Designed miniproteins, single chains, continued (2). Designs and how they scored, part 85

Each design is a single chain, and the fold is of that chain. pLDDT is the mean over its residues in the fold that is shown.

## One batch from the design tools (miniprotein)

Design m6956
Fold by ESMFold2-Fast:
Structure m6956 (fold): chain A 114 residues (1-114)
Amino acid sequence: MSAAYEAGYEAGRAAAEFGGEALVEGRGDTTVVTSLGGDGGNAGAGMAGGAGLYSGGAEATGEGNTVTVTGTGGESKRNGGIGGARGAAEGAREAGGEVELEERGDSGVVRVRG
């Protein structure tokens, strides 16, 4: 399993478990994690960043209940983003959260609600 998948998995699980929302968007070698509301959303974004979803450049911005973490490059060049999105969907499902996953080629968008 890729580092991007594992980071996404933890983010999705946390969002579902703690009643937050997370949006994970992957495209090529770029992954963006946006957390919205609750401890779950914020924890999910932190887990995605901290678990090494990004081995290249990373930028984090946010205030209050919204945090966006953007990573470019990383261990899985070209496919790292979709791996993160797939991980987030699986983690959220295992925690009993609501999941919406949309994939196109090497891109993925997943929305998680706890």
Scores: mean pLDDT 56

Design m6957
Fold by ESMFold2-Fast:
Structure m6957 (fold): chain A 91 residues (1-91)
Amino acid sequence: GRARALELVREAEEAFKEGVESGKVEEGYRRALELLERAREVADERLRRLIEIAEEVLRGLKSVIEKGELTEEDRARAEEIRRRAAELEAE
């Protein structure tokens, strides 16, 4: 299950990247969320936590891209997400 979940996460990252590069941020975001949802279905507990962090990252990035600016609140949220991801990787 884990290998399939990781493959779906990679597909989600690529879908979002393609959407951003093509100016179709909303489309890329929706596709990425669909793939992350599928990843959750086959993921273990630890990997589900990583997928939740990935969803928060995508949500934040989409917001920043759509408003065209990075606020102090956005920076604080990104820092918190990085910290949680680092803690999970250290486990």
Scores: mean pLDDT 75

Design m6958
Fold by ESMFold2-Fast:
Structure m6958 (fold): chain A 91 residues (1-91)
Amino acid sequence: RKEGLIAAAEQHLAAAEELLSKPEVSKTDLRLAASHIYTAAELLKKAGSKKGAERLKKLAEKVIELAKKLGDDETLELAEKALKLAEELLS
């Protein structure tokens, strides 16, 4: 159901926000945050919903910045995929 997909996406975005709110974000925290963000992107795409898409975009951009600083190419690629999905939802 559409509402269930949106609610699940919001929970994943909240989990990512909590991980990224730490004073020092570890590489493990960043990878987990990227996974939550990508899952939220897929759920919002399935729902066909713009709800949370701006929140998703901001979180993906933050993960991209941190992944570049840490040299984590796999996390960077995953976050860039999530950002693309967020931009598609917002257009």
Scores: mean pLDDT 86

Design m6959
Fold by ESMFold2-Fast:
Structure m6959 (fold): chain A 88 residues (1-88)
Amino acid sequence: SLSEQARKKLEEAIKALDQGDYDKAVKLAKEAVKLAKEAGDWELVIEASRVLLGAAMQLQSRGDFEKAKKVQDEAMKALLEALKGKKK
């Protein structure tokens, strides 16, 4: 299912984040958000967005401020969409 694919991408994103590959973590977490949205799995959108926020914090700590802000903005947008989706 799309939810299963999203969960697998989320797990891969968490592993990349743990390994310090923040660019890979962002890419995989964004893919997880997309798949979770397509599945209507708003809880999974929230979980994947939290991983994006974690990656943004790490990017900021390494001095990549512009990339960190863009990732944070994308995560906040996904969280807002999840809130609206849960009410529909």
Scores: mean pLDDT 86

Design m6960
Fold by ESMFold2-Fast:
Structure m6960 (fold): chain A 89 residues (1-89)
Amino acid sequence: ELAEAEERLRRAEREFTELARKLIATGDPALIARVREALAEVQAAVRAAAADVDLENPSDEERLALLRTAAEAAERATERLRRALEEYE
């Protein structure tokens, strides 16, 4: 369902943001660079997924696919940031 996909994305965005704040709070330039790179990868994945979609009239299936792609990209980015922080600590 579309609402469930939207909630998954919101949860992934919250987790990414909270973890990114922790890495930035360390003041370590390498960890801050990891956050910037992770954000760029999420943005690139979303742009790639949207490239073949009619954004003016997306179908429910296309909307669901975009939300899932965004959530998956954010989840992967969050996991990479979590590992980077664990290695730092």
Scores: mean pLDDT 81

Design m6961
Fold by ESMFold2-Fast:
Structure m6961 (fold): chain A 87 residues (1-87)
Amino acid sequence: SFRQVVEEAAQLAGEGRLEDAAKLLEEEAKKLLAEDPNSPEGWFLLALAYWLRAQVAERRGDLERAKEYREKALEYFAKAQELLAQQ
């Protein structure tokens, strides 16, 4: 479920396993969006995945990639908020 995936990803991130957390969120986002491209939950999970990937890139010194991922995360988060407001 959406809640279980968010809780599991939060636990992984808390353990410093940011890449594993991002991968889990992205895989579930892809499944949700494949079934319903207007899923607010799908876009929200995708936003969280890119936000975590931005943090990983920043820690590796790839500031350009980190900025790109942060911009994607904000875009996807805005999409989720818009879709949720329409329901």
Scores: mean pLDDT 88

Design m6962
Fold by ESMFold2-Fast:
Structure m6962 (fold): chain A 94 residues (1-94)
Amino acid sequence: SSEIEAAIHMLETALSELERLKADPNATRDEVRLLVQLTAWELKELAEKSTDEELKRLLEELYARLQDALRNESSIDDVIAILREALERLKELA
């Protein structure tokens, strides 16, 4: 489905950018936090536009997990793990 493929592409892009920031010694915590916030907002927008109830639930769950990670000041490794788990679940829906 095109909606699931769009979600996969978005998460793969976010993971690539987070891994790049993790490898960059000049990257700030604020840059990581901003990327996570932007990713969460894009997930919310995609969930609101989705007609696939299973995809919508997964995206809403992921949005909530990312918001919790931001509130708890979770490490970049924890956020990467959350996104990787979500990506595997999305690929199973494809």
Scores: mean pLDDT 87

Design m6963
Fold by ESMFold2-Fast:
Structure m6963 (fold): chain A 68 residues (1-68)
Amino acid sequence: MAAVDEEATIERATAALVEQGVPESLARKAATRLVRLGAAMGATEEQILEGARKDGVGTARTFERVAA
């Protein structure tokens, strides 16, 4: 069965968030949480990356508040 490559997906999600104007450190934290949450829900790499591109800034803000 195809497993999600969490490390590679985190790198790709981080890049997508940075391209949307999110600072790299915050993007990396948000990407890590988003990838792990998505994998736990059975989401594919493409679904996780689509989520990051669609609501990257909102996701980063949400995970930053939850992580505080």
Scores: mean pLDDT 70

Design m6964
Fold by ESMFold2-Fast:
Structure m6964 (fold): chain A 74 residues (1-74)
Amino acid sequence: SPEEEAERLRAEGGKHVARGLQAYDAGNTKEAAEHFKRAAELFRRAAEIDPSPVRAENYRKAAEHAEKMAEKLA
């Protein structure tokens, strides 16, 4: 279902956020930025697919946060 597909994308995005934070803590700012950019892409796709307005809004907010983190490291 679209909901299940959106959740898979969200889960993958969450893994990239975790990897981005780990890379940042290790001083690997380029790798961190790439992971946060990838997370933002995945969260935006989840927002587009999920038919729930509430879940879609939460995914969009997650994407905005990830994008902002990537921008600060660029």
Scores: mean pLDDT 89

Design m6965
Fold by ESMFold2-Fast:
Structure m6965 (fold): chain A 71 residues (1-71)
Amino acid sequence: MTEDVDLEVPTPDGVLVIPATLTSGADSVTVRLTAPSPEDARLAAEALEAAGFTVTKLEGTEVVAVGDTSP
């Protein structure tokens, strides 16, 4: 299932809220977002990695990460 969520990303200027989509698979969740800038995309990718996600795509302003679903 795919749901629209607001992802809160810590940045040097505070918390940036980025619209993201969560797609639930059997064993994982995929988070997709488009950041306002490439720098914000890198910060979002770092925040997702810190949260236990694996960033599978970081290209310009686009970020895709995969993490474990809640059981």
Scores: mean pLDDT 77

Design m6966
Fold by ESMFold2-Fast:
Structure m6966 (fold): chain A 100 residues (1-100)
Amino acid sequence: ERGERVGEEVAEAIADLFIRHVKDKAEKIQPSLPPVTPEEREEIRKLIDEYAEEFKSTFGNEEVAERLKKELEEIVDKYPNITAEQFKEILEEARYLAWG
């Protein structure tokens, strides 16, 4: 069986913990800041792609990794004032919390 390193339920729980942390942090960065530039938006897109690929490589669950990517994209669309630097820090913190 391919990628049975982590059961689907565990991968789902890790993804949920990661996503909830990112959402919570994004919501608390209620913006006095203007919307980010298209260049920063592109950097954020690359970060989402990198973290989704790392999740897929680490846990071996493509479906959960695709869900993670989709939900991160939705968070960024909802909170357009998050800078690429801030988003990277939130992702690194969420990775530490969820991955251990």
Scores: mean pLDDT 76

Design m6967
Fold by ESMFold2-Fast:
Structure m6967 (fold): chain A 78 residues (1-78)
Amino acid sequence: MKYKVLMDGGILSFVTSPELAAKLVPLKLKKGDILTFEETEDSITITDSNGNTVTLPKAEAKPIIDRALDAGYLEKIE
């Protein structure tokens, strides 16, 4: 699945855990950036346009992604 970042910070704006925020900081999360999401049973892997990759537990990542989509910070494009 591919998502477009509509607002600077994207999913990072919805992370309250410092540990999860630190994992997401290396990703390119500026308005107009494209993120690729690969989902397994237990994890979500996020890859940015520069090839930076972060794997998060699905239980932690999914609520953050859903909030970002609901708030208009992400748009599903694929």
Scores: mean pLDDT 80

Design m6968
Fold by ESMFold2-Fast:
Structure m6968 (fold): chain A 69 residues (1-69)
Amino acid sequence: GNEEDAKRGGEAAAKMGAAGDAAGAATSGYQSFLSGTGEMREYGLKAAEAGKAGDAAAASEYGQKAFEA
């Protein structure tokens, strides 16, 4: 995986989710999942699933955790 791309995905998911863009947060969280490893990958997937469910706030929180991992 590309750690830099995974961190960018997590940061984007956090920002989009905070703005109420659940679909954007889902897409960015999924990119973090595809590019990341370990906890970054795990939180990226959680952000993507939360965003798909329409939970922008949870997607933002998991995106932030992916970015910080």
Scores: mean pLDDT 84

Design m6969
Fold by ESMFold2-Fast:
Structure m6969 (fold): chain A 72 residues (1-72)
Amino acid sequence: MVEPSAELKEAGEKAEEALKAGDLEAAKAHLVEVADLTIREIRELAAAGKLSEEEAEAMIAGLEAVRAALLA
């Protein structure tokens, strides 16, 4: 299994904390950070040959759509 990086885990934890506190602006910012970090990890996995370019681009396109929705 591909385990999330410590940086990605930290960003996810901060998003959850902000949601629990009712800070929607902070939660949104941390969710964007999670999306950006996940896109980076997908690109790294593709570069390492652990994902095909086609699989990586499909996953990234989905995450970029989520990121755009969060920033709308």
Scores: mean pLDDT 79

Design m6970
Fold by ESMFold2-Fast:
Structure m6970 (fold): chain A 55 residues (1-55)
Amino acid sequence: AQDARDRAVVAAANRALKDPSITEEELVQALVDAGLSPETARRAAQAILDLRKEA
């Protein structure tokens, strides 16, 4: 089941949108801690930061 990983990405996105001081490094670490691979975590963090930039 990917639901736990999907929840981690959503939680990270919500956190980044509320706190613009959150860095890519902090997002990657949080996602890795949630069980994502480093490669997937990096891609997810980049997508979250791109979303924040357009918001």
Scores: mean pLDDT 76

Design m6971
Fold by ESMFold2-Fast:
Structure m6971 (fold): chain A 68 residues (1-68)
Amino acid sequence: MFVAEVDVEVHDKEIIKGAFEYARRKGYKEVKFILKKDGKVIVEKTFSTEEDPEEVAEELMKEAKEAL
């Protein structure tokens, strides 16, 4: 499993997509995203690398907005 830490105040959808594509390219089957604000975890979610990167990024951005 690949683990990607994302700062929701600084990073946009493209950073999430980039981390996902990197994990897929390196042969990881799953990516765990840890979304942080002010060093605190606000969202933690795992996705299959077979999923659509756009949909993954949209879901994570929505969850981050709902958690804040």
Scores: mean pLDDT 79

Design m6972
Fold by ESMFold2-Fast:
Structure m6972 (fold): chain A 97 residues (1-97)
Amino acid sequence: DPELQERLALIEEEAKRNNLSPEEIELLRELLSLDPNSDEAFRKATELTLLLDREKLHVSDNELEIRELLAEVNEKYGPENRELRKKLGEEIVKKLK
């Protein structure tokens, strides 16, 4: 999902400036603990993108931890998992119906 990849790149920029919110950090931790093939993982990733769009530039005091979390998220939910995330998105739409 190009939109999610753009949002992850935005998080990386914000992390360099110590501007991730506690909510964004918590969602990153949740994503790392979830099975990337689950609908829960896609839902949390969607929540993260919506949170980034709504809330801009929040201060964090642990830049190193944030960078490590971003690296793990990028590895786990990178381009190779894009097709799986699309499929999970379709499942979420079905649940909303």
Scores: mean pLDDT 55

Design m6973
Fold by ESMFold2-Fast:
Structure m6973 (fold): chain A 87 residues (1-87)
Amino acid sequence: KEKFEKLKELVEVAEPFLKLAREIGLNNGAALPDAEKQKLLEAYKKSLKMLEEVLGIKLSGPDALLKMEKKIKEVEAEVKKKEAAEK
């Protein structure tokens, strides 16, 4: 019960950062000041580690962002399904 509520909170916190990171692009973020880029990367790393702990999966490598995005979408779909049934 509480596990699902914590998971929803985690997804909600991570989703804005994932969306922002994707739109800016970690590789295409050349237009961003280094300080802002570094803050975004730190927040992303922290969210990634929290997600790894919750899911019990290690995410690493150049496709880590893509893997995280896919996992967030899957979890969000599961949560949304449950909430729709709970109405």
Scores: mean pLDDT 61

Design m6974
Fold by ESMFold2-Fast:
Structure m6974 (fold): chain A 72 residues (1-72)
Amino acid sequence: MEEVKKAIEELEKLRKELIEKGLSPEEAREEILREAENSDNKAFKVLVRAWVNREVTPEIREYIEAVEKLAA
């Protein structure tokens, strides 16, 4: 649970930082996708792709529920 919250917070922080640097929303999206592609963290890749499409996929939901069960 805590790891999922941190991943979401880091994604949102990264998005804000890129926009603050003067990148357009489209450029920020491309940079975030590039960073996720270079990551070995499958959960982070799935989360970033869902965020870019502005939707919660079944895979993201299942991941969140699995982490909640492990944290309980």
Scores: mean pLDDT 63

Design m6975
Fold by ESMFold2-Fast:
Structure m6975 (fold): chain A 57 residues (1-57)
Amino acid sequence: GAAAEEEARRRALLENARRAAEVYGKDVDTVVAAAERHARRGDFEAAQRAVVSLLLA
């Protein structure tokens, strides 16, 4: 159902954020926490933008 699909999307986003932080040599906890704050509100676009901003800092 939609709730399970949203949870799967959230998990994929957070896992990708963690891997990206490792690749870019950024603090994993900081990047994942920022993504999670937005994802918990259902704002996956803001979560992605937060990850990109932190990776490019």
Scores: mean pLDDT 82

Design m6976
Fold by ESMFold2-Fast:
Structure m6976 (fold): chain A 58 residues (1-58)
Amino acid sequence: DVVDTLLKKITDLTNESNTLMTQSKTYDSNGDTDMSKMLMDKANVLMSQADTLGVTLA
């Protein structure tokens, strides 16, 4: 089922993005601004992908 596959992909992308955002905050708190920025940028890309798939389903 295409819809079930897309919903799972949206969930997986959202969960990965949330994990990366949490890691980014940890690195920022430790003073590793470069790693924090990289992880946040990656998290934003994954959230953008999840949003695009969500619009396709709507």
Scores: mean pLDDT 84

Design m6977
Fold by ESMFold2-Fast:
Structure m6977 (fold): chain A 68 residues (1-68)
Amino acid sequence: SDVQLRNLRKELLESGKLSEEEAEEIVRLVEQRDLDGAIAFVEKLKEEGKISEELARKIIRAIETLLE
C-alpha cells in the first residue's frame, strides 16, 4: 500500500537516526518486496552504529509485517 510505504518512510525519518537517503533505500527495498535486502540494509545500519539494536528490531518487524 502507498499509505503504508509513506507511513514507514515517515517513521524512519522521525527516528532522527536515519538520513533521507537511508530511509528511501529501505522504502525502495520494501516496495520491491526484497525482504532479505531490506533486512540486510537495516542490519548494516546497526553494525555502522547509526541505529540501536532496539530500533533495528522495530524496523525489521515493520518490514516483515508489510511483506508478510
Scores: mean pLDDT 82

Design m6978
Fold by ESMFold2-Fast:
Structure m6978 (fold): chain A 85 residues (1-85)
Amino acid sequence: MRVEVDPRALELQRKLIETQEATEEEVREAEELVREGKAFVEFAVAMAIAAGDLERARELVEKYANEEEKKILLKEIEELEKLLE
């Protein structure tokens, strides 16, 4: 898919890298950017994980990821869930 990355997505990603945290509002904004083709699904998933919402991360994968991305991202979420237990 052709994705044109919005500068706001880059700003949110930079903050995520610096803080390792995301708010529910930032996850919602990341999902809107993915829905509009302005960010990658992997970015929105990373934001949901940083917000501590692994269910939201799974929902984002199921809704926006292709079959190849689903295999990779769902495995990453499952491994993270095991580490947080």
Scores: mean pLDDT 79

Design m6979
Fold by ESMFold2-Fast:
Structure m6979 (fold): chain A 74 residues (1-74)
Amino acid sequence: MKVTVKVEAAVSSAKPGEVITLNVTVTAGDESQTIAIPATAEQASSTQVKASATVPLDDGSNSKVFSVILPRKK
């Protein structure tokens, strides 16, 4: 079955160590669910941070990690 995952940060920028909310929309067949997941932003570069969320897929025994890159907050 084809599963589509869309990950959006609730904020447009974050500082390293900041806890942000990731809105994860999982579409599997005819079902769609949006999950709000808290994730800690980690420094990815001098100008960017990375936040990662673990999303349960299929029957819950299979999980994948999805990441969002955001501009680093000044």
Scores: mean pLDDT 75

Design m6980
Fold by ESMFold2-Fast:
Structure m6980 (fold): chain A 100 residues (1-100)
Amino acid sequence: MPSPDQLMTQLQNNSQQIVQDASTQSSTSQTQAQNMMTQTMNTVRYMFTNPSLSTQQKVDIMQDTTQDMMQSMDDLNISSSLQQQMTNTMNDFIDYLRSQ
């Protein structure tokens, strides 16, 4: 099972690839992808550093964030392979949270 640090590295790498994919379409798509990824990464970091959140609350936030991100990636015509990689990374975070 990947560690939280490994999962965060995977999230950062996936974010860079998604932004690059969006940049091939337009500068507007690149900006939207950057904003989406920045918000997603900030949400993930906040959850892992906030001791006041229960495991269930963290899981619920991650599931909602994943659903919002999947919709945004589809709207931005991000490649299916990158969407799958990102979804897998988010699900690995959820599995990690549930294992604690």
Scores: mean pLDDT 83

Design m6981
Fold by ESMFold2-Fast:
Structure m6981 (fold): chain A 84 residues (1-84)
Amino acid sequence: MKEELRELIRKLSELNQKENVFSRSQLSPEQKKLSLEALDVFDKIRAEFEKTILASTGSSLLSDEEIEDLLTYSVLLAIEPIVR
């Protein structure tokens, strides 16, 4: 779970770097495919996040350690990209 989430974040960062190449330039059908791939990776990150919460809580609250991990990943996603 943790390592899978990190790998997904790295893949999203790599795709985001490709998107930056397109900037505000004209979108071709192939460029649209790359944007859809980035959205797919983002959806997978969201699904892993939801899976982690459901697997840990299900019918119970998150443990203190799981809350710390969740906050750490949230901060890393927003502030410190793992690839950089």
Scores: mean pLDDT 54

Design m6982
Fold by ESMFold2-Fast:
Structure m6982 (fold): chain A 85 residues (1-85)
Amino acid sequence: SIQEIFDKIDEILKKDTVKNSEIYNTVKEYVEALGITDPAALEFYTQLYTKLLTGVFYKEGDDSVIDLKKNIEKLPKWVQEEIKK
């Protein structure tokens, strides 16, 4: 189960473009897997990680295509190093 979430994240990070909703939903699964179940905290951390990856907060119904590779290049160097693992 948790390995499936990591595999989904890895596949998303390898895509040139991906829907913002797909990134948000995958991040949400990851945050839930960390044991964060409080709705306010879950939404806060899901939005925080989504913004780190995409450069924008997710809005419900937003199915915009995000250039992940280009947005990751705009992140601070330390964040890029963490994403590369």
Scores: mean pLDDT 73

Design m6983
Fold by ESMFold2-Fast:
Structure m6983 (fold): chain A 98 residues (1-98)
Amino acid sequence: DDPLVSSLTPEDVAFVQEFKRLMENNDLEKAKELIDEAARRKKVGVLYAMGLEALLLGKLELAEYVVEKIEELAKKYGDESWREAARELRELLESARS
């Protein structure tokens, strides 16, 4: 586990597990709503974990949506660690597409 995922609270973990459940049930619109909620709350660690779960389930469009949300937050708030988290997920996404 990387430091970003390791910092998640039990509530954050439950939120990511609900996101995973929605993806497994193909409830993609509700899954996007959870991504939007995490982004609204600036929960970049939660977004990063959501991106990883989307990649594991082959939901590449959702993974890309997560990366875009982290990139937007990183740009808006000038946070270097958030920019790096988005870059790492982008690299994993491109690897999954190959």
Scores: mean pLDDT 84

Design m6984
Fold by ESMFold2-Fast:
Structure m6984 (fold): chain A 66 residues (1-66)
Amino acid sequence: MLDKEKLEELIKRYMEEEGLSEKEARALAEVEIGTEEALKAMREAIDRIETLSLEEKLAYMKELEA
């Protein structure tokens, strides 16, 4: 789930600094957090691949091709 505390912080920032409505600030904050979640998932996948041995990396790549 999205970090509720971070979402509220971003909404407040956009409303105060950009003069956006609560609805507009929320939409932008959700997009920003969603992008961070996607980047986190990608980093976790890369880190997992990097910790594998050569044999395990080859097996993992074969699974992705299936």
Scores: mean pLDDT 71

Design m6985
Fold by ESMFold2-Fast:
Structure m6985 (fold): chain A 100 residues (1-100)
Amino acid sequence: SPMDRAIQDIDRYMDDQTQTTRDQIDQRIRDTDDDDTIRTYTDILIQGMRYGMISRVRDLSRQYDLSPDDRSRIMQRAQRRSDIQSQDIQRYTDQRIRQR
């Protein structure tokens, strides 16, 4: 269905963004020993991921001509996933700082 395709495209986008964000965090940890700088950078990346996700959900909802109800459901699903991924990225950052 169009809804299932939109979900798959959003999930792929969010997974790609998570991997890119982890790579950027790893690079920042190599560039500085300042934990506060690394955490501030991680927070900026998380905010960027959230805005990117909202934009992508809106674009895909229009592209697949989803109903208003389906647009609402896919946005709520993506926001819940974004909350979990943000927590995972913060935990990832803390773990990587401790391992250096």
Scores: mean pLDDT 90

Design m6986
Fold by ESMFold2-Fast:
Structure m6986 (fold): chain A 77 residues (1-77)
Amino acid sequence: EERERIERLVDELAKVAEKFAYEGAINPEKRDLYEKAVQAAADSAGLLYPDPEEAQRAVDRVNKAAKEGYEKALKEL
């Protein structure tokens, strides 16, 4: 089903965003690059849905994963 494939892609984008947010927090010289990569992942998730509300939920999910990555990095620093 198309919906299952889209949800899988959003899952992958969320994992990538979490990792990039974590890496940006622990690597200050590349922080801007990782922050841009997180934004690109969120924007990409939004493009997977033709419905604006579903698109916003996908963006929110990726941004939530990024926040969790930042919080994890801050606890380890």
Scores: mean pLDDT 84

Design m6987
Fold by ESMFold2-Fast:
Structure m6987 (fold): chain A 83 residues (1-83)
Amino acid sequence: EKLTPNEELQKLLEEVGYKKKEYTFEELLSGLFTYAVKNNLLDPEDPSIVDVSGTTLGKLFGVDKIDLSNIEKVKELIKKNVK
C-alpha cells in the first residue's frame, strides 16, 4: 500500500529529490537513508544507526537516534507522519 507523507515529511523528502504524492514504505525508508547519507548522520561503527539529534528529521520523529535495521520501529515513526 502507498503512504501519503504529511507536509513536513514531504518537504524533507523533496530536499533529497523525492517529489511524488504517495510512496511505498520501501521508498520512504530509501528517502530517509538518502537524507542520512547526504547530511552525514550515519554512525561510523554501525551504519544502520542514524543520529538525528538536532536535525529536522529528529524533531519531526521526536527521537535522537533511528535504527534503520529495526523495520517495525521505523514503520511506527513513519506512520505518525503520514496522512
Scores: mean pLDDT 80

Design m6988
Fold by ESMFold2-Fast:
Structure m6988 (fold): chain A 99 residues (1-99)
Amino acid sequence: SEKLKEELKKYLEEAKKIAEEKGDEELAKQIEITLEAALEAIEKLEKDPKSKEALLSLIGVSLDLIGLEIDARKKGLEETAEKLEKARKALLEFMKEEL
């Protein structure tokens, strides 16, 4: 779970920074909110691996990341979309291996 937290922070902070540099402050804000939700859900799973609430939160985060990736691509923010995709794939790999 530490590796996942580091990967999510890296990719989502990079995605946020690129969105901000391109002037999309709302997308940057949504990326930040999604990162905070992901980190909170992971910390809850670290304390209780059977937490259904935390599992549902991670599923919600994965859906939010898909939506943000689609939005970024529609806006021509391909680099932001690529970082969001990497974050989503890291989360999927964690869920596959640890759940």
Scores: mean pLDDT 87

Design m6989
Fold by ESMFold2-Fast:
Structure m6989 (fold): chain A 78 residues (1-78)
Amino acid sequence: LVEDVEAALDALNAGDYDTAIEHLRRALKKAEESGDQETARLLKRIIELVEEYKKTGDPILRDAAILAAAVLLVSLRN
């Protein structure tokens, strides 16, 4: 899970949004299987932000996704 979020953040920073979505979906599956509903909810929102950025090109959505992923990563390492 933590490794998947880290890989997703690396992909987002590299501009590889398809790879980022793949890693985020893997993290989401793991969070759902472990019953971590809060992490699953945050991952769903991050995926939605990246998907919307791919459609619109709005840099605010990209920056929001990167920030949310970074905050989630810090929280998971608590």
Scores: mean pLDDT 84

Design m6990
Fold by ESMFold2-Fast:
Structure m6990 (fold): chain A 92 residues (1-92)
Amino acid sequence: MTEHHVEVDLSKLSEEEKKLILGSLLLIAEELKAKLEYDEEKGTVTLTLEDEEKKTKGITTLNVKEYSKEEVEKMMREYAPVVRELRKAALA
């Protein structure tokens, strides 16, 4: 199985970009039925995408130590619809 890891450091991004990225992860997880996990001890959110036919696994880890779990969940819920609308506009 081929495994790909991507880490994103949100500290270099604007507040709006951070929220859009968090919303994007929730949107991807919902659309692809992927696993989205919050690790409070590490202060990370991890999205795991598995393709059993291609024997590939993609892991994306975001550092969210500056936010509480509740704040991360709120940002994801609020911005997932925003990302969806922006994607529709970009494909128009």
Scores: mean pLDDT 75

